# Designed miniproteins, single chains, continued (3), part 80

Each design is a single chain, and the fold is of that chain. pLDDT is the mean over its residues in the fold that is shown.

## One batch from the design tools (miniprotein)

Design m10773
Fold by ESMFold2-Fast:
Structure m10773 (fold): chain A 106 residues (1-106)
Amino acid sequence: SHLERARAEPDLARAFSLLQAALEEEGFEAELTVETLAPVDLAAPDIRLEVRIRVRVRHRKTGAEAEVERTLRVEGSIAAAGEALAQAMRDALLEALERLLEKIEA
């Protein structure tokens, strides 16, 4: 139910809240951290983005945990860099959830 609402929600902040609620319904906790590894000049027409993305997920009932780290490097417009970051964050979260589910099923 909350996942369906998150997919339909155009407001990113609300979509995140709905996703968090959906994960909490299933007993999962998720933490996502983005660290800038190099200075970024957002006033430049082409930016160089270098970040480390860390996702930690935990299943409350079992205590099982999984962590995924990803380094993203992208050069281009601020819009392209933003899209690449969003995609990398999504991919890292999905990988962490898959690793966690494998531990629970074992």
Scores: mean pLDDT 72

Design m10774
Fold by ESMFold2-Fast:
Structure m10774 (fold): chain A 87 residues (1-87)
Amino acid sequence: KIVFSEEEIKEAEEKVERELEELREEARRRGEPDEASEEARELAREILETAPSVEEIDRAARERGPETVLAVAELLGEKGLEKIREA
C-alpha cells in the first residue's frame, strides 16, 4: 500500500484542481464551454476504457476535439482524487 502524507494528498488535489481550472480557462478563452458536455464525457469514458496507453488516450481525445480533451481531464482528475483518498 502506498502511504501518502496529508501534505502530499493536499498537493496532489491542488495540482489536479489547478490543471482542470487551466483547461477550463483555455476553453473559455476560445469561446468554448468551460464544462464538458455529457456527450463529450461519454466519449471520454469510452476512450479511457479502450485506449491501452496515455499516448493513445491523448491522441484519441485530440481527434474528437478540445471538449473531449477537457472531459478526459475531468474524468482522470476525479479518478485520481478518488484513488489518492482511498490510499
Scores: mean pLDDT 68

Design m10775
Fold by ESMFold2-Fast:
Structure m10775 (fold): chain A 95 residues (1-95)
Amino acid sequence: SINDEIQKKIDEELSKFPNMSDSDKALAKYVLAAKYLYERGNRDLAIALIDEAIENYAKDPEIREKLEELKELIKNNASNEEISEKVEEILELLK
């Protein structure tokens, strides 16, 4: 679903969070992939990845709410800065 370049960027970013659980890293991977796809102009795939993250990994209501907010920003063509800020909020909520 993501190319090798995006996968490397995600792995590098997640290496900064050594205490994050494997399940939280899975959620973070979807969120970061959605960010990088959005920056490359692939809004529809970014939305699909957020939907998958919500369905499969977002058990915490606060995390789910932030993912829905991220999805809304993507749908409304928010700036890359706004998307990055929301992604950072989500990553800070993960263990």
Scores: mean pLDDT 84

Design m10776
Fold by ESMFold2-Fast:
Structure m10776 (fold): chain A 71 residues (1-71)
Amino acid sequence: SPTIEALRKIAEELREQAKGLPPEVQARIDELYERFEKVIEEKGDSPEALEEASRILQEMVSLLREARAAK
């Protein structure tokens, strides 16, 4: 699905952005990425899966912003 491919690309970019941050932040981002992949694997490209996946990506963005503000 083009939508899943786009969301995965965003998730990968967010993980790359975390590489310059403390290990604890990287671990939390990796945990969220694993949750994202699991949602896509279990529920596919259903509206429910896309909504949940988008929520996880928003959580990753918020974490990165907070981490950058603290460091």
Scores: mean pLDDT 82

Design m10777
Fold by ESMFold2-Fast:
Structure m10777 (fold): chain A 84 residues (1-84)
Amino acid sequence: AKTPEQEAEALVNAARSATAEEAKVLVPALVKALGHESEYVRNGAVEALGILAKKHPKVVVPVLVKALEHENEDVRNGAAYVLS
């Protein structure tokens, strides 16, 4: 992705097609993206994590629970929103 909007769309598309093995790599990157400067990227990460939580909950849920302890407020809030 070359723009924040394209990056957000790429994150969502990656989540839609991700296997459980791919999700193990993608989920930590999406958690980091919850704290991104661009609200487009942050919103894309929330949507992507929501998709992955439905497809691969055993991979996603433990990482999101740990993200509730994150130093960045946007990461904590995003993780809480996906878990609700």
Scores: mean pLDDT 85

Design m10778
Fold by ESMFold2-Fast:
Structure m10778 (fold): chain A 55 residues (1-55)
Amino acid sequence: MKKKIEVKDATPEQARKLLEEVKKAIDNGEEVEVTVTGKDPALREAILKKAEELK
């Protein structure tokens, strides 16, 4: 089953912790789906880009 990770209005610190969680799930062989919502589109794009780099 896919592991779903949602980020809403995250600070850079919260984003870093969530990216660590994504990395651990990938290392365990899990499929990961990341959903990012928030008011700052630049921050959302940065988080999504970093999550893609972990794959």
Scores: mean pLDDT 70

Design m10779
Fold by ESMFold2-Fast:
Structure m10779 (fold): chain A 99 residues (1-99)
Amino acid sequence: VAENYIESALEALDRLIEELKEQEERGRIDPELAKLAIKYLEEIKELLEKKDLESAIKKVDEAIEAIKKTPGNEQVKEGTIESLERIKDLLEEALRASK
């Protein structure tokens, strides 16, 4: 069911947002990188709440490219990109299941 993939993607987005906020509080991530990443994640979440899967997938791609171009902690960037690629896979499965 497409809804199961969307729920999994929303859970992954929420976990990633909380992780980035925690890393910013601990001084382990550049504030600019954290704010950029969280902004994109919140926008993706909003699109999913509207059930706009195609726009959500496009926004994940935009987020990955923006994060790659933003200066900051390499491990945090890599981990965030890996999480976003996982979320994209879930959204593509949701789109395939919904037709």
Scores: mean pLDDT 83

Design m10780
Fold by ESMFold2-Fast:
Structure m10780 (fold): chain A 92 residues (1-92)
Amino acid sequence: MFEEALREALALVRPAAEALAEAIAGLPPAEAAAVLARVAEVEAEFLAGMEEARRLAEEGRLEEAVRLALEAGRRAAEALEALRAEAAAARA
């Protein structure tokens, strides 16, 4: 139930993070550092969303907890994909 939503959120984020790491590997150090700083912001936002979802689950608000967890996962994956596109453009 909620644990399945957490697993789904992580399943959305992990491939985007892996693709971004691959894109960053081709960047000059300064550009790589700038992208990694923005990745840290995305990770912090994702973790905050997951913590809020856990709080809702503890309050018995399971439907809201599931929705928030999946939304946090989707937003993180979308943000990481945008950063991957920027990293790919910076290689040119």
Scores: mean pLDDT 83

Design m10781
Fold by ESMFold2-Fast:
Structure m10781 (fold): chain A 92 residues (1-92)
Amino acid sequence: SMDIPDELLRRALERVAAEDPRVKGFTPEDLREIIRTLGVAASYEAMGDPRAEDLLRELAKRLKLNWSPEEIRELGLRLVRALVEVQNEAAA
């Protein structure tokens, strides 16, 4: 979410970048936009709304990635999972 500290977002990005170099160069703000867009897209998908795919395509264009909606969703979900892990570690 937009209220997550930049340091936690950086830790999540570094964790994923260790295994997937495609996220090298992503900023904390890029990750916030990915999280927000995935949340909205998931809501549209739950309603059967085709705008979900359009949102993912637009996100890819904004991030200057030549990625499919499926690729951005898969990588975005890995980033969200890494962020949850980092947040849980910080709360321990």
Scores: mean pLDDT 82

Design m10782
Fold by ESMFold2-Fast:
Structure m10782 (fold): chain A 78 residues (1-78)
Amino acid sequence: MRRAEVEVVIRDADGRVVFRDRATFEVTEDGELDAAGQAFLDRVRAALEAHRGETLTLETRVRVEGEEPQEAVLTGTP
């Protein structure tokens, strides 16, 4: 079990921020999230559903305890 800190920013095709949130939660060795992590994913999912059919860019910043910070950018249509 390790602590994870995550920030998610979702931008529309014009680069406007449509969602931004941060959370701290626990991750098991098998990669399962605690209740706080699950609630955070549910909020991200709701934001993606609200903008279904639009081209979105998902920017993630993740830090897991004991690991280097990781950043990822994904673009797609939900």
Scores: mean pLDDT 79

Design m10783
Fold by ESMFold2-Fast:
Formats: sequence, C-alpha cells, structure tokens
Structure m10783 (fold): chain A 65 residues (1-65)
Amino acid sequence: GVDPSNAEDAAKAAAGGVEAGRALAGTAQGREMQRLSEIGLKLGKEGRGEEAARYVRLAGEAGRG
C-alpha cells in the first residue's frame, strides 16, 4: 500500500523539480531533472508514492549532487 501523505509530499517535491528543471532547460542536466520530475509527479498522482519519491531523488541528483 501507498501512504497518501507520502505520495502527496513526493508529488509536491516533483512539481518543484519540474519548475527548477524548466528554468535550467538550456542544459542537459536541467532537461533530465525536468523529465525525471515529471515522471515522479505522474507516479505521485497515481498513488505510487514510493516510486514517486525515488524519481524525485533521481531528479535532484541529475540537477546537482
């Protein structure tokens, strides 16, 4: 089962990553961050909070370590 508060929190973080990646869309890392964050947002909205959180983490890693 998925924790609804975890999924919503992950979706919110993913939305922030989409915005940050969009601002950096001129770079390969910004584009990767946006793509990964968009996947995380979609998964979070589907209630797949665990996977959404993983993609949020990967997006942050792609933008900066």
Scores: mean pLDDT 77

Design m10784
Fold by ESMFold2-Fast:
Structure m10784 (fold): chain A 65 residues (1-65)
Amino acid sequence: DERERRLALMREAAEGGMELARGLGEKYPEIKEELIKKVEEARKEHPDNAALKVEEVLGEAVKKL
């Protein structure tokens, strides 16, 4: 079902978010530690909705750069 596929994609996206955070940290080392920490906390605190929360954290970080 579409719902099962979406849940799988969300989990995959949350893992991809960590790689994106590391890539951004390489370009902007001043925010690297904070960004990675926020992404890790988002995944830990919201395991059932981690992908959306990680994407939100990354989006806000990019807007402030």
Scores: mean pLDDT 68

Design m10785
Fold by ESMFold2-Fast:
Structure m10785 (fold): chain A 95 residues (1-95)
Amino acid sequence: TPLEQRKVRFQALDLPVQQAVIRVAELASKPKNRGVPLSTLVKQASQETGVPESTIQDALETLHLVNDLTYDPNESDVAYYLRRIGVLEDLRFMS
């Protein structure tokens, strides 16, 4: 399944990179960060974890999380929140 494929890819990442990816998902799931560009959240996670922005970006692309964590102005507030919380819960389950 897509979730099983994501789990294998996630578990292949070094632990600091796993933590940085989870941190991006945590930041994206916060209501106060609605409308914040993914690049800004990656920069913040990079500053907090010490993992380079390019490494986090590559990991997000490998896990197919870019679209799930990118702000979409056509998405309802509820759909926005539930999608990002779902990603966060999946990543925490995989770690």
Scores: mean pLDDT 82

Design m10786
Fold by ESMFold2-Fast:
Structure m10786 (fold): chain A 72 residues (1-72)
Amino acid sequence: KADEILEKLEEEIKKKAKEIAEATGKDEKEELELLKKILRNKAEENGGDEEKARELFEEAYKLLLEQEKKDA
């Protein structure tokens, strides 16, 4: 289930939110909520497959970070 994947990856998501906030000057809490939404969406799209959701989330995170750096 998506919520279980979110709980398991909570510390990784927090690290990523902090990295985006530090790189872009955006609010860490807002970035955390955004990343949680992305991971939940990827998990739901892939039937709760944790490994696939993690891979797609990592790719989405990298794209988001690059895009937000350009838009800043």
Scores: mean pLDDT 76

Design m10787
Fold by ESMFold2-Fast:
Structure m10787 (fold): chain A 63 residues (1-63)
Amino acid sequence: ADEVAARVRELAAAGKTPEQIEAELRKMGAPDSAITAAVLAHRRGLTPEQVAEAVRAGINAAK
């Protein structure tokens, strides 16, 4: 869970596109809820830290 959130934070901070973030999360085996949360938060222009928090919430929702 934390590894996925940390990776999303790095990708968002590096200015990667929502599509690049989605591809990396799918490669890591993240659940669809986490991928959707990351893409939606990033498209809203939220900070890398806020995108990471959205991913953590998405992973918890998938449990």
Scores: mean pLDDT 78

Design m10788
Fold by ESMFold2-Fast:
Structure m10788 (fold): chain A 87 residues (1-87)
Amino acid sequence: MFIDEVLKKAEEVIARHELSPEQRAELDRIVEEAIKALKNAKSLPAAQAIRDGALAALDAVPEDLARARALFDAGLEEAKRLESKFE
């Protein structure tokens, strides 16, 4: 289940980095949106795209907040594209 991977990555990022309030807010947003998207994913490829985007975004939060947002948004867009095949 990909939700566990996202939660574990978020905990690792928090443990390794002293995050600013802005970085913590973005990390929390990515986790919340990723969990919601994973629960609503209609296919394994869509779920993998969400998971991959979330993991990459979480790793980028302490380094580049704009990149973190872009990586997660790209994962969600790819998942939406894959899901359009199913309805």
Scores: mean pLDDT 83

Design m10789
Fold by ESMFold2-Fast:
Structure m10789 (fold): chain A 62 residues (1-62)
Amino acid sequence: AVEKLREALAALREGDVERALALLESVRDQLPPHAYEATVAALRAGDLTTAEAGLADLIEHL
């Protein structure tokens, strides 16, 4: 899961929101549901700062 989350963070930093979402969805069942949903909501809203923080938090606490 951590490797896919790092790839999602890299994709987000390159502006590829669709790839970041796809990578998050691929590890959905391995993540805390609330943290997953909050990060996905931020990505869909275009709140890239909140989404980046959410991805970093998931990586640190996995």
Scores: mean pLDDT 80

Design m10790
Fold by ESMFold2-Fast:
Structure m10790 (fold): chain A 65 residues (1-65)
Amino acid sequence: LAIVDVDEEKVEEQTEKLREAGFEVTGYIQPMSVELVRKLFAEGHKGVLDGSWSIDTILSLAKTL
């Protein structure tokens, strides 16, 4: 999984919570874009999640991936 946000602290917080829930996650501190999403899927990420979303939304979506 990939977490993307411009806010480094938000990326770190969401990434840690996903790892505690048993997901393999990489954080990316940059703006979300269609080009970035395509690149991250091409690199083998199963999902690309917006770090600005609530943790409950992120965890729910991660469980479906």
Scores: mean pLDDT 85

Design m10791
Fold by ESMFold2-Fast:
Structure m10791 (fold): chain A 80 residues (1-80)
Amino acid sequence: GSMELEKKKEELLKKLVEVLESFGIPKELAEKIAKKVIAKLTEEQIEKLLEESVGQILPALSKLNPEAAKYIQDEIEKSI
């Protein structure tokens, strides 16, 4: 249901924020970037990414949704 999908989006948002913070991106900016990434993903892609560890999310994202992966990589590069 919609409640289950929203919970999965929240869990993925938390993992993406952890990834972005590991690159030195502040939490507030990391949350904005992560929300835009999630908006580009299908439910199936969200579910597959939730099976990945934090360190494997970016490689998995690049395989599942290259556009979303490029967006997050560009934002990381601008913030370094």
Scores: mean pLDDT 86

Design m10792
Fold by ESMFold2-Fast:
Structure m10792 (fold): chain A 88 residues (1-88)
Amino acid sequence: AVTVTEEVLNGIKVMSPEEIKKDIERIKKLAEEFEKAGVTNSAKELRDAAKQIEKALEEGNYKEATALSYVAHVALSLRAVGDIWEKE
C-alpha cells in the first residue's frame, strides 16, 4: 500500500493516486466545457492546472498534487458555471 507519513500539511489531507487521477480527468473535462462556453482563459487555466497535477503525480509528490487539486476545486467553485462537479 502507498503510505504517506505526513497525511496533513497546512490543513490539507493527502489524496490517493487514484483520487488524484480522477480529479485530473474532471478538471480536463471541465476545461473542455469552459472552452465550448467561450470561457477560453478559464479553460486554459484549468488545463495548466491539470498538467501541473499530472507532473506532481508522476514525480510521486502526492502532497503537492493534492494541494494543486484543491486550488483547482476552489477556482471552479468561485466561477460556478455549472453543476458538472459533485460537491460535499
Scores: mean pLDDT 68

Design m10793
Fold by ESMFold2-Fast:
Structure m10793 (fold): chain A 99 residues (1-99)
Amino acid sequence: SPLEKAREEAENLKNAKTLEEAMEHMLRIERIILDSIKNGDIDTASESLRVLREAARALARQLDAQGDIKSATLIRMRLIAIETDARVEARRKGLPLIE
């Protein structure tokens, strides 16, 4: 299912070893979120966004602790962009997005 794929990608994101790997997993979760919104599946979109947010924040905190402030900032900026895009698309569809 899309939600199972989002959870798998979020676990991979949490354990990403490079910024490139992390950004690829974030992109895949974004596609699942946006596709779910387009299909009117707000529950899958909301849960996929929650697991993305949790994994991305955990990775960013780990990178900050390691002194990799630049990568941590890029992960946080990408998360904000994805959350913003999800909210915009949900509003266009007239769907509530559980935050």
Scores: mean pLDDT 89

Design m10794
Fold by ESMFold2-Fast:
Structure m10794 (fold): chain A 60 residues (1-60)
Amino acid sequence: MSLEEKTLKAREEMLKALNRLNDLLNDPNATEEEIAAAQAEFDRKYAEALKLQEELEKAR
């Protein structure tokens, strides 16, 4: 898998985590624990995507 493919996958995972967080924020049955877990996952995926994006920019 190329650096471009890894970066695209990381961005896709980040967007999925963001969508999950948004769904929970708009769900009246969502718990604080669920929201906190989704937020932590999004933060992790965002950091991973950012790291790969910086690597990709330096390679070009």
Scores: mean pLDDT 83

Design m10795
Fold by ESMFold2-Fast:
Structure m10795 (fold): chain A 57 residues (1-57)
Amino acid sequence: SVDDSVAAARKLARDMGLDDDQVDRIAAAARTMAEAGASKDDVLSGARTAATHIKGR
């Protein structure tokens, strides 16, 4: 579900050490992707890429 994908993306961002504002940005993008019909795997892949970019290498 959309909510399941968003919850998973939030958890991924928090686990990567992002702050609450950064987690909310990732979650908003994840919701947009999921509502547009993206699979859970695609949403999580996108969230991981975005979180990695924000956090740096």
Scores: mean pLDDT 83

Design m10796
Fold by ESMFold2-Fast:
Structure m10796 (fold): chain A 70 residues (1-70)
Amino acid sequence: MGHSIDILDKEVDKLKKEADDMKKKLDDAIKNGAPKSVIDKLKKEYDKKKDGVDMMTKALTDMKDTYAKM
């Protein structure tokens, strides 16, 4: 036991890095005056990735909370 939590921590870290990279692309596009269509697309892609991170983070937190209450 513990390997499942470690695997989830690594997956969450990977998703967070991907979300951070997408956020940087979005911020760079805004700073460089990219067309609204490009900005909107990047924002949607970032929002989807962030939702994935939030979902995995919640699952990990719920698992850790369950162990803390034992």
Scores: mean pLDDT 78

Design m10797
Fold by ESMFold2-Fast:
Structure m10797 (fold): chain A 95 residues (1-95)
Amino acid sequence: VDVKAFFLSLIYLSAKAGNKEGARLAIDVLSTVDPELAEELRKVIDDPEKLAELALKHLEKLGFEGTEEAAKQIIREFLADPELRKEFEEAVLKA
């Protein structure tokens, strides 16, 4: 799992949970990795259903399944990998 897939999964779950601030923070950190994708997602920040759908579509474009189960698995695998966790910390520090 890459950093971009992790942030897309966080954005999806935050949108589904109604956590607009969590989604915004994840988009802000994603902008340090992919500013074009982050801008696309930010345009729909006020529409949580559309934001969730868009995040899953981008996961599919990266070769993952566009499902909630896949998003949850991506987060679990990312947090279990110390190298991927380091990439996350570096992205957060740049945001």
Scores: mean pLDDT 80

Design m10798
Fold by ESMFold2-Fast:
Structure m10798 (fold): chain A 111 residues (1-111)
Amino acid sequence: KLKEEQLTIIADALEKLAEEARKLAEEGAADPSEPQEFVDKTREAARHIEEAKTKLVEEKDIGAAIEHLREAKRKLEEAAKLSTNPELKEKLENLAEAVDAIIKELEKLKK
C-alpha cells in the first residue's frame, strides 16, 4: 500500500516518461533512416508505461505496474539496438534507465 503523496509523485513520473517515449517514437517516425520496428517498439514502451500508471493509480496493483514497466524497459532496450541514430539511441537508453529506477522504487514499496 502506497501513501497518496508517494503514489502521486510516481504517477506524475510515469506520465512524463510515457510522454518522452511517445516523443522519441515521433522523432524516429520523422527520420526515414530509422526502421519501422524502432517506432513500433518505442510506441509499445509508451503504452506499457501508461498501463503501469493505470495499474498503480486505479487498481493499486504494484506488482502489475512493475511487470508493465519491465516490458517497457525491454521494448526501449530493443528499440535502442535497432536505432541507426546515435542521439535517439542515447535518449532511449536514458529512458530505459529512468524506467528501471521507477521499477526499483516500486519494488522497495512492495516489500
Scores: mean pLDDT 84

Design m10799
Fold by ESMFold2-Fast:
Structure m10799 (fold): chain A 62 residues (1-62)
Amino acid sequence: SEEKREKLKEALKKLPDNATYEEIVNAIREVGKELGLSDEEIDEMIAIAKKSATVEQTVEEL
């Protein structure tokens, strides 16, 4: 849902600006599961992080 996506974005914004791709992916998996996102939604968001490679760009693309 859009509300869960916004909460995920907020959690990602708490990561350091220099967070690695692996740290971004781990945050998406952990927060996504806590928010009750489906595995498919989590995988879609991870794919966005893979293309973006930075916290700022990932948040913008989500």
Scores: mean pLDDT 79

Design m10800
Fold by ESMFold2-Fast:
Structure m10800 (fold): chain A 70 residues (1-70)
Amino acid sequence: MYTLRVGEVELEVEERTEEAVLEAVAEWVRKHLGLELEIRGRELTPVKGSEAQAEYARGLAEEALRKMRE
């Protein structure tokens, strides 16, 4: 595991892969916002929570993926 920091958010990522980053974002928002996401490829779809929370999670995922590639 390694830690990706996106602003005030610290993501615990299992592996340095796009899939692991998306799973870390889904776990963080589930734990802190109560938002449950379905991951379909690169698409994050809310199965529990609001669309506004899902939009936040998508922005977080985009920034986390950018930092992973650096």
Scores: mean pLDDT 80

Design m10801
Fold by ESMFold2-Fast:
Structure m10801 (fold): chain A 95 residues (1-95)
Amino acid sequence: SVLQRAREALAAGDSQAVVALHNEAPSPETRRAIASLVAFARDGEASQKLLDNPDPATRVEGALGLLKYSTELAEAQAAASPDHAKAVRAAEDRI
């Protein structure tokens, strides 16, 4: 299935293949499931594209993906600014 191929692409680290399979999804339910996988792939560009989707559930997945990506970037800077990690956590708590 398209969803199974998307899961395999995510496991292989191929976020672009997950995005391509999102476009091929035959039903709204499958498309939403793959949107969740795109968010989990931590691809900031792909997650931003989900924010322009007309489906509200898909936009929420894009926002969650961007927050996860931002948190990982902030964690990489944690030694230089503890306040950044705190601000990112506060943003996550509001979603």
Scores: mean pLDDT 64

Design m10802
Fold by ESMFold2-Fast:
Structure m10802 (fold): chain A 78 residues (1-78)
Amino acid sequence: DAEEILEAAKEAGLSEKEFLEKAAEAIEQAAEVAEKMGTPEGLELAEKLRKAAEEVRKNLDDPKKAAEIIAEANRYLS
């Protein structure tokens, strides 16, 4: 849930922007791991994760939309 993600940021003592930037970095790192798998599935996952990280960075001023993108990326990793 996007609201739970934003609430977690407040509990961590981070600003929403700082939290979203760190989340985008984590998604980018997950994309690197997926790419290093050397499989077609890993490459597809890496592309989806990189797009999600880019969209989060484009939506730093829209925390709800950014949190929804983060929740979507987390579903790819579950």
Scores: mean pLDDT 79

Design m10803
Fold by ESMFold2-Fast:
Structure m10803 (fold): chain A 56 residues (1-56)
Amino acid sequence: SASLQPWKDFVASELEKAGVPQQDAQNVAQQVEDLVADLNDLSTVLATVTAPYRPT
């Protein structure tokens, strides 16, 4: 996928293929989406903190 929006659907789909119940798969996909949001926030902070140490 070319966007983060279908990432949640992809995770849910793969879990369903693995035999995970749909509700549980959706709950896990939501947790993954929340984690990705947290990682994006952390990446913004990390980029700000590390910018002075990048020689380019």
Scores: mean pLDDT 70

Design m10804
Fold by ESMFold2-Fast:
Structure m10804 (fold): chain A 85 residues (1-85)
Amino acid sequence: SMQDQLMQQLEEIVKRMEEILEKMKKGEMDPKDALDEIKKLRDEAFKLIGQILDNGTPEQQQRALELNDRIVDIYDEALRMYGQS
């Protein structure tokens, strides 16, 4: 379904955000570039979460909220590492 596709896209964005954060932690990516990419992915993820919360099943809505919490944690950690928190 369209909602299953949105859930898949959301999971892929979160996974990419986690990979960028890990590269940042290892010093394998410039901190500013990592933070900028995480911000863009966060904004894309939030749009998908909004759509899932409007039209998803209760199970999809619950999963989207769990991923939302994870996104916030990733972003906050990236901000701390960049020195802007």
Scores: mean pLDDT 89

Design m10805
Fold by ESMFold2-Fast:
Structure m10805 (fold): chain A 90 residues (1-90)
Amino acid sequence: SGISILQQMKASLVRSARDNGYSEEEIEVLARVGDRIIEEALKLKITNDFDYIVKLAEEQAKESTDELEKRAYRAVADAAKMAKRMVESD
């Protein structure tokens, strides 16, 4: 199911942040933001449209007033770009 790739993307982001010494607060914001994007992708039925997911995350980063949320949305956008490259390789 399309949700499995997005959940793996979120898990990889959270793990990478933890391994790179991000604060607990930064990790919590990243996980929350990841959940928001996954939920919205599910509602819009775009779980396989990584270009749209990237655009959505970048637009949410622009609209957010919180610096931690802005950074988290940008991280989700970058992860979605990586997921697209993995799916499109070969």
Scores: mean pLDDT 81

Design m10806
Fold by ESMFold2-Fast:
Structure m10806 (fold): chain A 107 residues (1-107)
Amino acid sequence: MEKLEEAKKLFDEFKKYAEKVIEQLRNDPSASPELVEELEKLVKETYEKLKKAIDSGNFDEAIKILEEFVEKLRELREKATDPRVQEALDYLISVAEELLEKIKKLK
């Protein structure tokens, strides 16, 4: 029960970091608008899936969703050609991996 509340707080914190990265990329003229839109959609869909998994008490599903999210972020990073965009995605991957490890500990 306390674990579910902690997981929700971690997801809300992650969403705020992701939204800041998206805002920075949106204001960067070297970032592809298509890449920014793909990232924004990915973050939104992932957050909604994570909330549903945790509301159901399904930490295994939440872990799987986060692992798939990290892999998709790595795919977006490979599509990025500008070093600043790559750095922003590397940061978001790092934050997502840290979230994944914290959720694994709550299981």
Scores: mean pLDDT 82

Design m10807
Fold by ESMFold2-Fast:
Structure m10807 (fold): chain A 89 residues (1-89)
Amino acid sequence: MIKVEIVQEGPVTAGSTVTSKVTAGEDYERVTIMLTLSSGDTVVSEAPMKAGEELTLSHKSAQDQSEVTATAYVDGSQPVASATGTLTL
């Protein structure tokens, strides 16, 4: 099983960094994490993962964001987990 989290304590403003984290519950040959921002920007990272490993994807925002979605894919194009945050704590 894949777990996805968005790690950010405050609001995402221009110049702030948004961080997403994927944790693997089992071994995967290919894990893709995609971070989508309300502005329409998309950032992707890909790596093989072992059970208990974490993959982190960070992106510096060009503008204020109202919503951020992190989605994980394994061994194909179908999403297996996602997390959505407004990041407006």
Scores: mean pLDDT 72

